Designed miniproteins, single chains, continued (3). Designs and how they scored, part 73

Each design is a single chain, and the fold is of that chain. pLDDT is the mean over its residues in the fold that is shown.

## One batch from the design tools (miniprotein)

Design m10524
Fold by ESMFold2-Fast:
Structure m10524 (fold): chain A 100 residues (1-100)
Amino acid sequence: SELLDKINDIIKKLEEKALEYFRKAQENGDPEAQRRARAIAEVVDLIREAVSYIKLGDVQKAKEYIEGIKKLLPHLDEEDRKLATEAINYLEELIKQKEG
């Protein structure tokens, strides 16, 4: 699925950003970098869960995970928030394809 490939590309980018923040937190003892890394990791986990439930046909559960991602958006910087929002849009499109 082209949409799944796009979601996986976003996951990869977010995981790379989480590792960068984690490295910064370890090197500089930056509590904000640690919080950013955790927020991104949580978003990635929620994206993966949403994808899994879409594949299982549990659209309602997938929508709950998407709402979880939306609640974490304020904890991301502008670039990471844009990536997470793109993932939400692709997840919602996958749900529409499953329902239609």
Scores: mean pLDDT 89

Design m10525
Fold by ESMFold2-Fast:
Formats: structure tokens, C-alpha cells, sequence
Structure m10525 (fold): chain A 88 residues (1-88)
């Protein structure tokens, strides 16, 4: 199954808040830019998460923190997307 890149980015930002693992401003800006540059792109979940991991590590986020956030998104993405649609 493919997912909209912006939805996966929103799930990552949400997971950071839920786990009390706040992302640095530089990391948040980088993720928003990635979503904007890929506004109409859909891709497999794992491909998007691999790119997001690279972006977060380049922004100076620690590996353990990034992997914790991305594992949450990997497990709960479909539930999160249903929640986001409800709030729109």
C-alpha cells in the first residue's frame, strides 16, 4: 500500500509529541520542506520512513530517538490517518 508523503510526515510529527520526544526546530523545518517538495507524491510506507530517517539524522537528531518515533509510525500509521481525516 502507498501513502501520501505529507500524511507520513504528519504522523512522524504527531508521534514525537505523543512520546514526549520533541524534535529540534531544524528537524521540524526539514520534514515540512520534504512534505512540501513531495506534496502530490505517494510511496510505500517503508520508503518514506527511510527518507524521513535520513532527514532527521542530518538535522542532528539522535538515532535512538529517531528509530523510536519511526517505529511508532510504522506500527500505527493507518490508525493515525483515520484520526487525521476525522479532524479535517
Amino acid sequence: QTYKVSDIVNAVLYAAVVFDLPLKAKAQVALVKYAEENANVKMPKDDALAEIRRILLEAGEPVEKVDTILEYVRKHLDSFLKQVEKYK
Scores: mean pLDDT 82

Design m10526
Fold by ESMFold2-Fast:
Structure m10526 (fold): chain A 94 residues (1-94)
Amino acid sequence: SMEEVRKQIKELIELLKSKDPKVRLEALELLKNILENGSEEEKKLLIEEGAIPPILELLKDKDEEVRKKAKETLEIAKKLYPEEVLPPLEEFEK
């Protein structure tokens, strides 16, 4: 159900803040998979639940693999939803 998907997305966004880089990486991989292979409704839910700002923070993560996965995830999000990704990315790069 879409309510279950929303709950899962919220949980994944919270896992991006985990102290364990392995947990952050796994959450990123699942969010990236939704952007690549999810329905249009699931992709919109990911954006609406506010996944982009915490993923942007991971571009400065201490773990190299987390930074790499965050960059890959944002490139997909930027291609799909440029208006949602470009303004916060420009603010982040200041």
Scores: mean pLDDT 84

Design m10527
Fold by ESMFold2-Fast:
Structure m10527 (fold): chain A 79 residues (1-79)
Amino acid sequence: SLEEEIKKKEEEWKKLFQQYLDRLQARMDADPSITPEQKEERLKRAKREFLLTQKIIENKDFSNEAIEKYRKEIEKELS
């Protein structure tokens, strides 16, 4: 069904983004100029952007109020 196709695409997107995060981690680990704190901040930022994009796509609501709600939900999920 269309719903099943959407879920499958969401799962594929999530998998591709996890691969992106893994490669980002590996690149940062190879760079001695990047501190552990900077690595954590960059990974958290990437995760926040991914989750925000996912919530926008799922809800199809691009209002400032909806985006604010998504950001709060994401911070709660990542804490």
Scores: mean pLDDT 81

Design m10528
Fold by ESMFold2-Fast:
Structure m10528 (fold): chain A 100 residues (1-100)
Amino acid sequence: MVERFGRSAVLPASLSEEELIAAAVALVEETLRERGLTLTDAPRVTVVDRRPSLLVARIEATAVGPDGRRYRVTADVIFVLDPSRNEWRVDIRLTVEELP
């Protein structure tokens, strides 16, 4: 089974790359928790693209549900800087795939 869902957020432009990534990880963990999923390992973060107004990252983790089933979690995260509002717009697309 494969489920896909999204989450959006707005973060201050003053945040560092490390703070942006930490915030995205926290949002992913919160979204999974709302669905009854618990991470079984530390999320692995890969930065795909770095530009002055764009940060693209992929977050990968394994989770377990209350039924004991294991899931692969992949989150594609796009941060776009909006200098007119002094904020980062964050778009997170999560894929949760049941493991054998």
Scores: mean pLDDT 86

Design m10529
Fold by ESMFold2-Fast:
Structure m10529 (fold): chain A 65 residues (1-65)
Amino acid sequence: SEELKKLKEEAEEEQKRTGAVKIEVKEDGTVIIYIGDVSYAQLLRIVGVAVDFEIKGYKAELVYL
């Protein structure tokens, strides 16, 4: 769908901005953010991205590798 394509593009943009290992968008619109070894500052930015997706009405999940 067009909405899913837009969500995937936004996730790719945020992955580059935050330094998250990977941001995956499932077909149901759930956003999964994979976190590796990151600084506290990077972790806070990644958590902020997850909160932003939830505010927009998407489900967001953080997964520690």
Scores: mean pLDDT 79

Design m10530
Fold by ESMFold2-Fast:
Structure m10530 (fold): chain A 108 residues (1-108)
Amino acid sequence: KPSKAAEEENRAALYNFFKRLLGLSEEEVDELLEKGKLSYFEMSLLIGVLQLVAALDPFTDEELRKWLREVQKLPDEVVDFFLELRKKLREEILNSENESLRKILKKQ
């Protein structure tokens, strides 16, 4: 069992992440956790996996949906949320990559 301090830190980080990326309230994040039957720690781990999936783009939407539904056993509402989250994470990565590429192309 994670310490109370670690759980509160994970909770605060998760709220700030979802507010910044998707504009979700703390209540909306808590509702997603309840629907998915996920702890703040489990959600943080799953977000880490989704960041890697967004960066590497190894899965189609259908493959990611299947993994979330069949392996992670998440309800369809939570699965749809994670597909949207992957899309937003990919947009942020591409925007950062484009800025870095623009700087390189401007110098060369």
Scores: mean pLDDT 72

Design m10531
Fold by ESMFold2-Fast:
Structure m10531 (fold): chain A 87 residues (1-87)
Amino acid sequence: SPELEELLKAVDEIVEKVREFANDPEAQEHILELARDAFRKFAEHYTPEQLEAAIKHLEEVASKEDGKTKELIQRLIDIAREVLEER
């Protein structure tokens, strides 16, 4: 669906920011807080099924990454799941 494609694109933009700042702990914490706010916004506009699809997409991305970037994407997954559980 166009809505799911838009959500996955937004999630990919967050992942790109995580990759850009993988060696900057202060920027990482700021990006993760912005991601939490973004996922809360997504929870207002997307179905639980669409949010689960976005989480599965993040899990696939994490499986292809190593080291600090993988760790940070795993933190994004944890944030997204926490937000989904708040509904």
Scores: mean pLDDT 84

Design m10532
Fold by ESMFold2-Fast:
Structure m10532 (fold): chain A 79 residues (1-79)
Amino acid sequence: MEEYIAHAEALKPKIAEEAARNAEEGIEAIRTLEAGEVSPEQQELADEIRALRTPEEFRENAGALVERHFELVVEKAKE
């Protein structure tokens, strides 16, 4: 358990970096959204991402979501 938590802490920076890349890809996807068929789910996602106007804001929110998810995983591992 403790070893798992220590290992996960070491991976934190890599997870945050990957989340930032995914956020930037999400922003690019919005720019190409008109080129394809838009599903209601894609439209809802696009509207939510449009509320985040800069890549930095998107990365900040994605990082917070990853951190929150990470905390839940750590709590589950402790139990």
Scores: mean pLDDT 54

Design m10533
Fold by ESMFold2-Fast:
Structure m10533 (fold): chain A 76 residues (1-76)
Amino acid sequence: SDKTKLEQQGLDYMDKGAEYYLLGQKSDDAATYYEKARDYYAKGLDYFKKAGSGGLTGVMGSGLAILTGMAVKEKK
């Protein structure tokens, strides 16, 4: 269904965000990778919103927790 396609796209963007977050952890230029990770996580969350994914609260919550952790690290 269209909803399932949007949910899968959201998960794909979350995976891409996680990839860049991990690259940031290993890089001397962490800020650039964290910006890319944040942008991909934002895209993933937008796709979950488009899907109306109340049933994916756990996935959305996980993505939000990752975004929160990344924001805290950027400030310190």
Scores: mean pLDDT 70

Design m10534
Fold by ESMFold2-Fast:
Structure m10534 (fold): chain A 66 residues (1-66)
Amino acid sequence: SLEERKRELRQRIEELKKRYEELKKQLGDAASAGNHEEVNRLLAEIQAVQKEIDRLEAELKALEAA
């Protein structure tokens, strides 16, 4: 149960970090193309992904400290 939750959190964090890096690459491409609408959309998505990573990492840290 606790160990399963820790594994799920680690897996989800890894998947979100991969998405974060892909979004940053897309952001670079959109910025180079001068696509301001896409840049704004990608910045919002990157912020949302980072907040989810922070939340899950905080949960993992709390479980590891228990």
Scores: mean pLDDT 89

Design m10535
Fold by ESMFold2-Fast:
Structure m10535 (fold): chain A 67 residues (1-67)
Amino acid sequence: SELEEKKFQVTKEVLEKYRPQMLALVRRAEDPTASSAERQSALQQAQQLADEAQAEIEKEIEKLEKE
């Protein structure tokens, strides 16, 4: 459906926007030369970023459903 296509498109656009930051945090979290504290900090930041991306997706979908 048109609504499903629009939901997919906004989800894709939001994820693409957050992707570079998420990849940088994942790489830091997986860095064997980093301290445990640095890896844990990167994991926490990645989780916060994922929550922000999800909230933005939900907000954009809600806007589409009200149109």
Scores: mean pLDDT 86

Design m10536
Fold by ESMFold2-Fast:
Structure m10536 (fold): chain A 110 residues (1-110)
Amino acid sequence: MSLIEEVIKKAKEIARLLQEIFKATRDLLSVLEASRWGLEIAAITASAIVIEGSKSKKSLEDLKTDLETARRMLQELLADPRLSPAAKALIEKALKLIDEALELIKKLLE
């Protein structure tokens, strides 16, 4: 698999995990936080589709920014003492995939 194909695959998996985390943690989020989560999931999903159709450097930079935002949101959520062990495991898995995707994007942007 090419580096760009790996990035697309990871971005789709990340969006899926973020949706699962959102459903598992919905009751812990304010209306504004929930709206932000929905927008970020949509942005990552859209970026993956755009990169599949047009492998532009700007599309990769946009995905990088969205993944960095998602990483920060997940780290903030991980600090919540109300998190179930199951939700924590999903967050830790998503953070690992985000770090892997960001490293691949860094190599593609060199």
Scores: mean pLDDT 84

Design m10537
Fold by ESMFold2-Fast:
Structure m10537 (fold): chain A 81 residues (1-81)
Amino acid sequence: MEEEEKEKEKKELIEKSIESVLPKIFEHLVKLDPSVTKEELREAYEKGKNSDVEEVQELIKKSTTAKANALVLGYMLEKRK
């Protein structure tokens, strides 16, 4: 906490670690909801990452459970920056 860059480096490493497991998460979500594709889940994740709370809530109302989970995951990762 003495160095601002130290906190930034920790957040970057956490984000990269999560990015490495995203393919496994998406594969699991597709098994739970076979109507979605990995591409759709990736798009939902990126949408969530770049959205505010109201946008995420609106998208969740129109999405399958798998897409909703991907949206929330993207949103949560944005908050960890």
Scores: mean pLDDT 72

Design m10538
Fold by ESMFold2-Fast:
Formats: structure tokens, C-alpha cells, sequence
Structure m10538 (fold): chain A 86 residues (1-86)
């Protein structure tokens, strides 16, 4: 449903904010940061399955791609680029 998709996108956004804040403080290991990034990717995949036409999906994927590239998570960045390409 649209509501379930919105809840997943909200959780993905919250994870992105946590990643940015915690990485700037050095409080999370690289493995912990990667796990949170992958969790955000999966939440967006689930939201896309439930409501593929929500414009926030593309916006959030682009933000996630920028964060993954900035932090040097090349494999996650490639997965996000594939999702953006369709």
C-alpha cells in the first residue's frame, strides 16, 4: 500500500541521516555503516515494489548514491546506480 511504502521511505531517510551524523563523529565502524546503507537500500526496494511511482524513491536513491560514494562504498554505489537505471 502507499502508506506502507511511505513508512519504508521514512525509515530509509532516518537511516541516511543517522549514517551522515554518525560517520562525521567516527562513532560507527565501516561494517556498521555499510550494514545501515544496505538496510536503507532494501527499504527503498520494498517501497518501490509497493508504490513504484513515488517521486521520493528517485530522490532518496540519489541521496543514498551520493552518501555511498562519499564514504567509499563502491559496491553499494553500483547497486544504487542499477536501481536508478531501472
Amino acid sequence: SKQEALEKLRRAFELLVQIMVQSSKGELTRDELEAKLREAVELIREAQRLDPNDPRIGELLRALLQVAKMLGFEEVAREVEALLAG
Scores: mean pLDDT 86

Design m10539
Fold by ESMFold2-Fast:
Structure m10539 (fold): chain A 57 residues (1-57)
Amino acid sequence: MSEEELRRLAEGAATLAKLLGASGSFEELFREALRILQENPEDALGAVGRLLALHPP
């Protein structure tokens, strides 16, 4: 993945982690998001795509 794509995926994954009930510091959310992304990259990609379409950076 490109650096830009990875950054967008990480941001979306962090949002997914929050939706799944994850809470804590940004570091914890980011780590949880990466775990989810690694386990279900297809799901994370879809969610990130939708998030970026509705709320572009």
Scores: mean pLDDT 58

Design m10540
Fold by ESMFold2-Fast:
Formats: sequence, C-alpha cells, structure tokens
Structure m10540 (fold): chain A 98 residues (1-98)
Amino acid sequence: MEAVELARRFMEEGKEIQALLILKTTVRLAQPRAEAGDVEAQVTLAHAYLLLGDIYDEAGKTEEAKRYYQLAIEWARRAGTPEGDRIAKEAEERLKKL
C-alpha cells in the first residue's frame, strides 16, 4: 500500500520520525477496518506493524520491536493471503533474531 511504501522510503533515507508518523497513522486508520474483517486492511495493518518493529529494533527498543512483530504475525495470519504469508514469515524471522 502507498502509505507503507512511503514509510519504507523514509526509513531508507534515515527519516525515521516521518516514517513513524505515517505508520502510526496507517495503524489508526486501518485497525477498525481490519477488526471488521477487511482483508486488505488486515494486510496493511500487518505490514505497518512489521515496519514499526523494524524502526524500534534499529533504535534498540527490543521489547517494543517484539510486540510489533507479534502483531504483524497475528494480523498477517488473519488475512490468509500470499502477501500476508510473506509478511508473517519476515516478522517471524525478525522476532527470532531479537
């Protein structure tokens, strides 16, 4: 999704505050839709949580990173899509390295 792609670009450019703001806004907007069973919103939420985990991991905030990766796995599995499966696998691999 475009907002998540923008956040990833900001992370690659070292603009972590801008990435964090976009991702937190994405979570806030996607969460009610995802909870209502919107599969696209569930994938968006999973991807946003994966990137939030990466930001907190890079900052050395291991407990926050673990929580975000766990949320990414949960929402990705709820979506049940090939894209969700890829996000879940990435989050699981990240979580095992913490």
Scores: mean pLDDT 87

Design m10541
Fold by ESMFold2-Fast:
Structure m10541 (fold): chain A 100 residues (1-100)
Amino acid sequence: VPLPLLSKEELEEAAKKGEEVLKELKERYNQNKDLLTPEEAAEVEKNLKIAEENLKKVREIIEKGEFSDEARKEAAKLLEQFEKSLLSVQMILEEALARR
């Protein structure tokens, strides 16, 4: 599937929104981590770390200010990986909470 080329403004907005979602999921994890199995907690922490690393790389692309097609394509891939990691965290937390 071809990745869309985001404008600088769209990329900055996506990063901002991603930061907010990441913060909310971290807060939810911290509030409910005692309800998780050790394996679920490890998977959440792993995916949160991956999400933070990918978001940091997106920020580095934005700060560098070089918006070539290659840089925009790389940023789109990093955002896709970020979103997949956040979805994994959300699913684990929802499944753990459903067992209450």
Scores: mean pLDDT 81

Design m10542
Fold by ESMFold2-Fast:
Structure m10542 (fold): chain A 64 residues (1-64)
Amino acid sequence: MEEKVEAFVEAVRAGDWARARELIAGMSPAEQFAALRRIAELYAAGELSPEQARRAGALFTALR
């Protein structure tokens, strides 16, 4: 779980949206929730730009 969330965060930081989408599609709902929480925490801490946070969040809404 933690390794997948960390890999997703690294993909978001790198702007590798194809990799980020691949990682999130392979996650369970619990892992997806943890990833979304991590992105929100990093954004609140100033570690992510508004663009990175918004784009990462959009990946969750693109899942069926």
Scores: mean pLDDT 78

Design m10543
Fold by ESMFold2-Fast:
Structure m10543 (fold): chain A 91 residues (1-91)
Amino acid sequence: MDVRSRIMLLEALKYQRKVAEGKLTEEDLKNLKNPDPKFLRALEALKGYSFSEEQVRRAARLLSGRVTARNLAETLGISVRTASRLLRAVA
């Protein structure tokens, strides 16, 4: 996975976590005015999910190495189908 795709996926995970906790900042909303399309597609795939800070940290480590739909699904507690869509969103 390239560096930009990894960053966009991690930012989508962090954003979705803030959405689930009701902790969106004004800066988070400002960043949505001209968002990266990969970020938006990843965020769409993650709608309805909530992630712990530990899950996001584990995902960050996974994305710096060899990521698969299966190991991403296990790390985030999502379906393999959702993980596959997420990886395609940022490809």
Scores: mean pLDDT 79

Design m10544
Fold by ESMFold2-Fast:
Structure m10544 (fold): chain A 66 residues (1-66)
Amino acid sequence: MSPEEIVELARETTRESVALDPENADIYRGTGDVAIRLAEQGGNPGVAMSMIMSNRDYALTQAQAK
């Protein structure tokens, strides 16, 4: 996966996570920003993807709890 694809996925997933669980919006945005920076700096794509997926899983869990 290219750095550009990871950045796009991070932005999309952050937006969806905020929509699902707006109370924790700052957490999702913060984690998304870290994943984007890691991808842009040529960091480990697996770590960036793990951060993105963890955001989504947490948001889904919070939405289901309500």
Scores: mean pLDDT 81

Design m10545
Fold by ESMFold2-Fast:
Structure m10545 (fold): chain A 74 residues (1-74)
Amino acid sequence: SDATLAAAKQFVLYVARELEEENPEFAAELRRAADEATSVDELRARVKELMERYGLPEHLREGIERALDSIEAA
């Protein structure tokens, strides 16, 4: 739904803001994904690719995926 996509985009923007100081390039790419994605599936695929490309720690990747799962379940 549009509401689910909006919530997922807001969460991705929150993650970008939290990580910007440590990883500004990753944050910029997350913001681009949040701006351009037209579906939750597209957004999640882009976020997963970016987390792998930038080598995020496993616990952080798991936390982000779990949060996105919760947004989709709501």
Scores: mean pLDDT 87

Design m10546
Fold by ESMFold2-Fast:
Structure m10546 (fold): chain A 84 residues (1-84)
Amino acid sequence: SMAEEESRKLAEKSRELLRKAEEVVETGSPREAREVSLEVARKNVEYAQKAADLGDSKSMSILIGNAIASIGLAIESELRERQE
C-alpha cells in the first residue's frame, strides 16, 4: 500500500541519519556529535509519529528504536565532552 511504502521510506531515511550520527560520533568533536545525535533523535520521533498515523506499527517500532539509539549517542557524546 502507499502508506506502507511511505513509512518504509521514513525508516530508510532514519537509518541514513543514524549512520551519519554514528560517523560524527567517531570523527567529529563531542559537541558536534551531541548536536547531530539530538537532531537525529528528534527526526526519528517525528517519523515514528507519522508511521503510527499511517498504521504501520513495524516501521513505527524501527523508528522508535532509532530514536533511542540516537539519544544514547547524544548522552555518550555529552559524557565524552565533560571528560575531555
Scores: mean pLDDT 84

Design m10547
Fold by ESMFold2-Fast:
Structure m10547 (fold): chain A 94 residues (1-94)
Amino acid sequence: SSLEEEARRLVREAGEILREGYERLEEMKKNNAPNEEIKKEADETIERLERIIRELERLAAQTSDPALRAQIRLMVRILRHEVRELERYVEEIL
């Protein structure tokens, strides 16, 4: 379905945001970037992920298919866990 395809696209985009975010944060730390700049980059990455989470929650609310709704809600839980892991990573490198 178009909703399922959109949800999969959003999850893929979130994965790319996470990968690129970690790569940027690691490079910034390696180059001794100020902690404030590292935090700003992390906050921007988290904000982008939160936008995707909100879109996934919107799609879950729009679907009449309980199986698809459950699948999207699982994706949201996984992404919220990834946001918490990213926040922990940032605390560790600061």
Scores: mean pLDDT 90

Design m10548
Fold by ESMFold2-Fast:
Structure m10548 (fold): chain A 99 residues (1-99)
Amino acid sequence: MELEKVKAELDATEKELQARLDEIESRITNPKAKEAFAELKELYERALKEGKITQEDADRVRELLASFTDPEEKRLLAEYVRTLGELLSIKFAKKELDK
């Protein structure tokens, strides 16, 4: 019962985080930002497969963030990275519960 409740709460949080990612992507539509979002999603999928964030992946995220000079774009991209990190943590927690 408690395990099922925890899984349901994780599922709800996952949906909220995905909606936040979609909202950020809708707010910043220039080609450079779209390419950055696509690459961040690829890094996220790699971290899920490996079960960890590698130093190389972390360095690439920092490089992507540093490539933006507009303050609003930097803020939205940083929020996107934070949201992906939260989503990754939820996915790892769900995998641990399935052991």
Scores: mean pLDDT 81

Design m10549
Fold by ESMFold2-Fast:
Structure m10549 (fold): chain A 81 residues (1-81)
Amino acid sequence: SAALAEIEALLEELKERAIKEVTELAKELGYSEEEIKKAVEQVENLFDALLAHYRRNGITDVAAVRREAELWVRYHLEELK
């Protein structure tokens, strides 16, 4: 559907932003290159799971998807500390 395509594009944009944020925070916290790669993999897995969830539930509220994805990213950033 058009709504699903919009959500997929949104999640890809938010994923790219989240990878950058996680990478920069991990560097600031003194993470090794291997630990940074693992943290990035966790973000990629999160976005794969979110997309599968939205597909399964026929979600079409793009604004709600954005809020939910941003909250999950904030949670992951906090877990790095």
Scores: mean pLDDT 84

Design m10550
Fold by ESMFold2-Fast:
Structure m10550 (fold): chain A 75 residues (1-75)
Amino acid sequence: SAELVENIEKMLSEEEAVKEFLEKEGDKQLIEDFLKHFRGIVEKALADPRVPEELKERLRRLLEELEEFAKELLK
């Protein structure tokens, strides 16, 4: 659906803003809760056959990037 694709494209465009938010907040619980929630959203999108494969690949990369970024923040 158009709404699903638009929401995914918006998430992909907000990587830098999300990283800035996580860095500024620095709260371990907030970072962990964010990653858990975001992972759930990505998993649902990856399971949806209506989502283009190119967007699924970009979502996988975004999740990996955010998980690595958060791992660096939490050390």
Scores: mean pLDDT 81

Design m10551
Fold by ESMFold2-Fast:
Formats: structure tokens, sequence, C-alpha cells
Structure m10551 (fold): chain A 55 residues (1-55)
């Protein structure tokens, strides 16, 4: 999960609210259900959704 660690660090740099908004945008683009109100879990879900779509 080196990719997930990188995504999480990038999200921290962007700020929690922007990270949550970005994760929601990715999830919406992939047709995934809405993110939880926890930005770390939202980023994790977005990362897993992208990884699943790329597989």
Amino acid sequence: SEGFKAALESAKEAGEEKALAGANRILTALGEPPAPPDWEEAVKRAFEAVKKAAA
C-alpha cells in the first residue's frame, strides 16, 4: 500500500476539507457510493475504488 500512503500524505498537504471533497469527486466519477464524513476513510475508499477500476 505504498500508493495509499502517498495518497494519504498528499491529502494531508491539501487539507482535510479539500481531501474529503477530492475523494468524493473521485468516488462520484467512478459511480461509487458517497464517502463517509471521515476524510482519511474517504481517501482510503477513493484509493481502493481507483485501484479496483484499474485492475
Scores: mean pLDDT 74

Design m10552
Fold by ESMFold2-Fast:
Structure m10552 (fold): chain A 58 residues (1-58)
Amino acid sequence: RMEEAARALREAAEGGPAAARTAAGQLIKDGYSGEEVIEAARRAGSEVAVEAAREVVE
């Protein structure tokens, strides 16, 4: 679950901030909490993913 979310955010972040925000929003629609999405972004190891997750959640 969290590893799948982290991978999705990491891959989307390579496509840029807009792609990362879209992926973060999709995770919320799929039932992830805001805290889970931010944690997944931290696991992704990408600053772009973390910023995108915060913008979508916070």
Scores: mean pLDDT 80

Design m10553
Fold by ESMFold2-Fast:
Structure m10553 (fold): chain A 74 residues (1-74)
Amino acid sequence: SLADKALTLSGAEMVTFVGEALKGFKLTDEQEKKLLQLLRNGESLAKLTPESLMEQTGLSKEPVNALFEALKNY
């Protein structure tokens, strides 16, 4: 699943992956922190959807869709 793919990334790899997937978007420090915390929380990953990610991080639809497409193709 998408959540299982996210769990294969190490801390450093997750930061690099998110940075590459979202390189066209400018995130605040708080948005980036919330995003990385969600992607490393096993409970959150089991229920990860674009809508829930937007609500929990404050990211708009476009960067969230870009991240999900990158994870799908990982």
Scores: mean pLDDT 73

Design m10554
Fold by ESMFold2-Fast:
Structure m10554 (fold): chain A 61 residues (1-61)
Amino acid sequence: SSELDALAEEMSELVKRYLQGELSREEFAAGLDELVARAPAEHRAYIQSLRDIALREAEAL
């Protein structure tokens, strides 16, 4: 869906900014939480799963 595509693009941009050192881990986590909160109910569990994966990968860096 166009809403999922937009959320995926915003998540990709947050990851890019974090990897470039533009965001702290705390700011990155807050940005991901905001995306989960904005996700449509039918997609929220999926977006939340992606957030959890992104945060675990960030911890490993």
Scores: mean pLDDT 82

Design m10555
Fold by ESMFold2-Fast:
Structure m10555 (fold): chain A 69 residues (1-69)
Amino acid sequence: SVEEEIPVLVQQLGSEDERVRFRAASRLHEIGDPAAIPPLEDFVARYRDDPRHARSVAMARGLISALRL
């Protein structure tokens, strides 16, 4: 279900594999469910100061903006 898929996809945004990150971001955008916003905000809060996750944090912020529209 979407409710089970969203947490897994948000976790995958932190993957070391660029393809996994891109696929997760694409799928979250396709689903378009604002229920993804809280776990995406938690992801941003967790990794905002970690330079290793800078691209993932930028993607998460972009998704939050898109889902709020």
Scores: mean pLDDT 86

Design m10556
Fold by ESMFold2-Fast:
Structure m10556 (fold): chain A 64 residues (1-64)
Amino acid sequence: SPLQESIEIFRAMADTVGAAVDEAVAIGKKNKLSPDQRREIFLEKLDARVPALRAQVAAIKARS
């Protein structure tokens, strides 16, 4: 259903953001980064995950 597809895509997006946050927090803690540096690392890690997220969204749509 369109609603189920939307929920699954939303979960995929939430998981992607969560993974980027977890990686940025780990790097920031290990390297004692400033808040600004932690934000930049988060954005870098989020950007690196966008291709995989796009592929996951395409796969969800293909089975709907």
Scores: mean pLDDT 87

Design m10557
Fold by ESMFold2-Fast:
Structure m10557 (fold): chain A 74 residues (1-74)
Amino acid sequence: SAEAEAILAEFRARLEEIRNSDETDPVARFARMVEVLAEAARRARALLSPEETAAVNREMYRMVGAAWADRPLP
């Protein structure tokens, strides 16, 4: 859906902002990623079906895993 695509696009952009920030403290960086993930997950549950929410969460977890491993975002 358009809503699911918008949530994923915004989440991806916010993860890239965190990665490209001048913040060198890994604890602060991790806290920002967790905050962004929690916000996106809440929006997904509010706006999407359970099936779409599961798919969006799966993709967001994949993105977080890549960011945490310092790999390119999918």
Scores: mean pLDDT 83

Design m10558
Fold by ESMFold2-Fast:
Structure m10558 (fold): chain A 67 residues (1-67)
Amino acid sequence: GAEEARRLALEGGLSEEEAENLVRGTAVLKQQLGADVARQYAVRELLEAGFSEEEAERAAELFLESA
């Protein structure tokens, strides 16, 4: 769920505020623009936060499942 996605972001080095904003932003984008746009957003944000490509894609999938 959203709590699992948030925990993964926190473990990867995001602040609590950044993790909450990423979960919320991904959910809003999925609802408004669809899952593909939301996935791209989540992956970019996670890569910027220092996640590897593989970690960012796995985390983004959890964010999408939570949205």
Scores: mean pLDDT 79

Design m10559
Fold by ESMFold2-Fast:
Structure m10559 (fold): chain A 67 residues (1-67)
Amino acid sequence: MSGQQLLEQARQLADLLTSLGHDDEAQEYLKKVEEAVKKGDLETAQKIVDEAGDRVSQLLGERQDRQ
């Protein structure tokens, strides 16, 4: 995966987090991915994207089931 693709995924996940009311958390994940991509550390960027995706999945499962 290229750095551009990782940034695109991070933006999509950040948008989902913002939609769930977690804008500050969304911006933190996006910032971390951007910093990792700038350093050429695509493995770290992918890990952060995966963590953000897991967080979105957890929030969607919990909120949709309980709201």
Scores: mean pLDDT 78

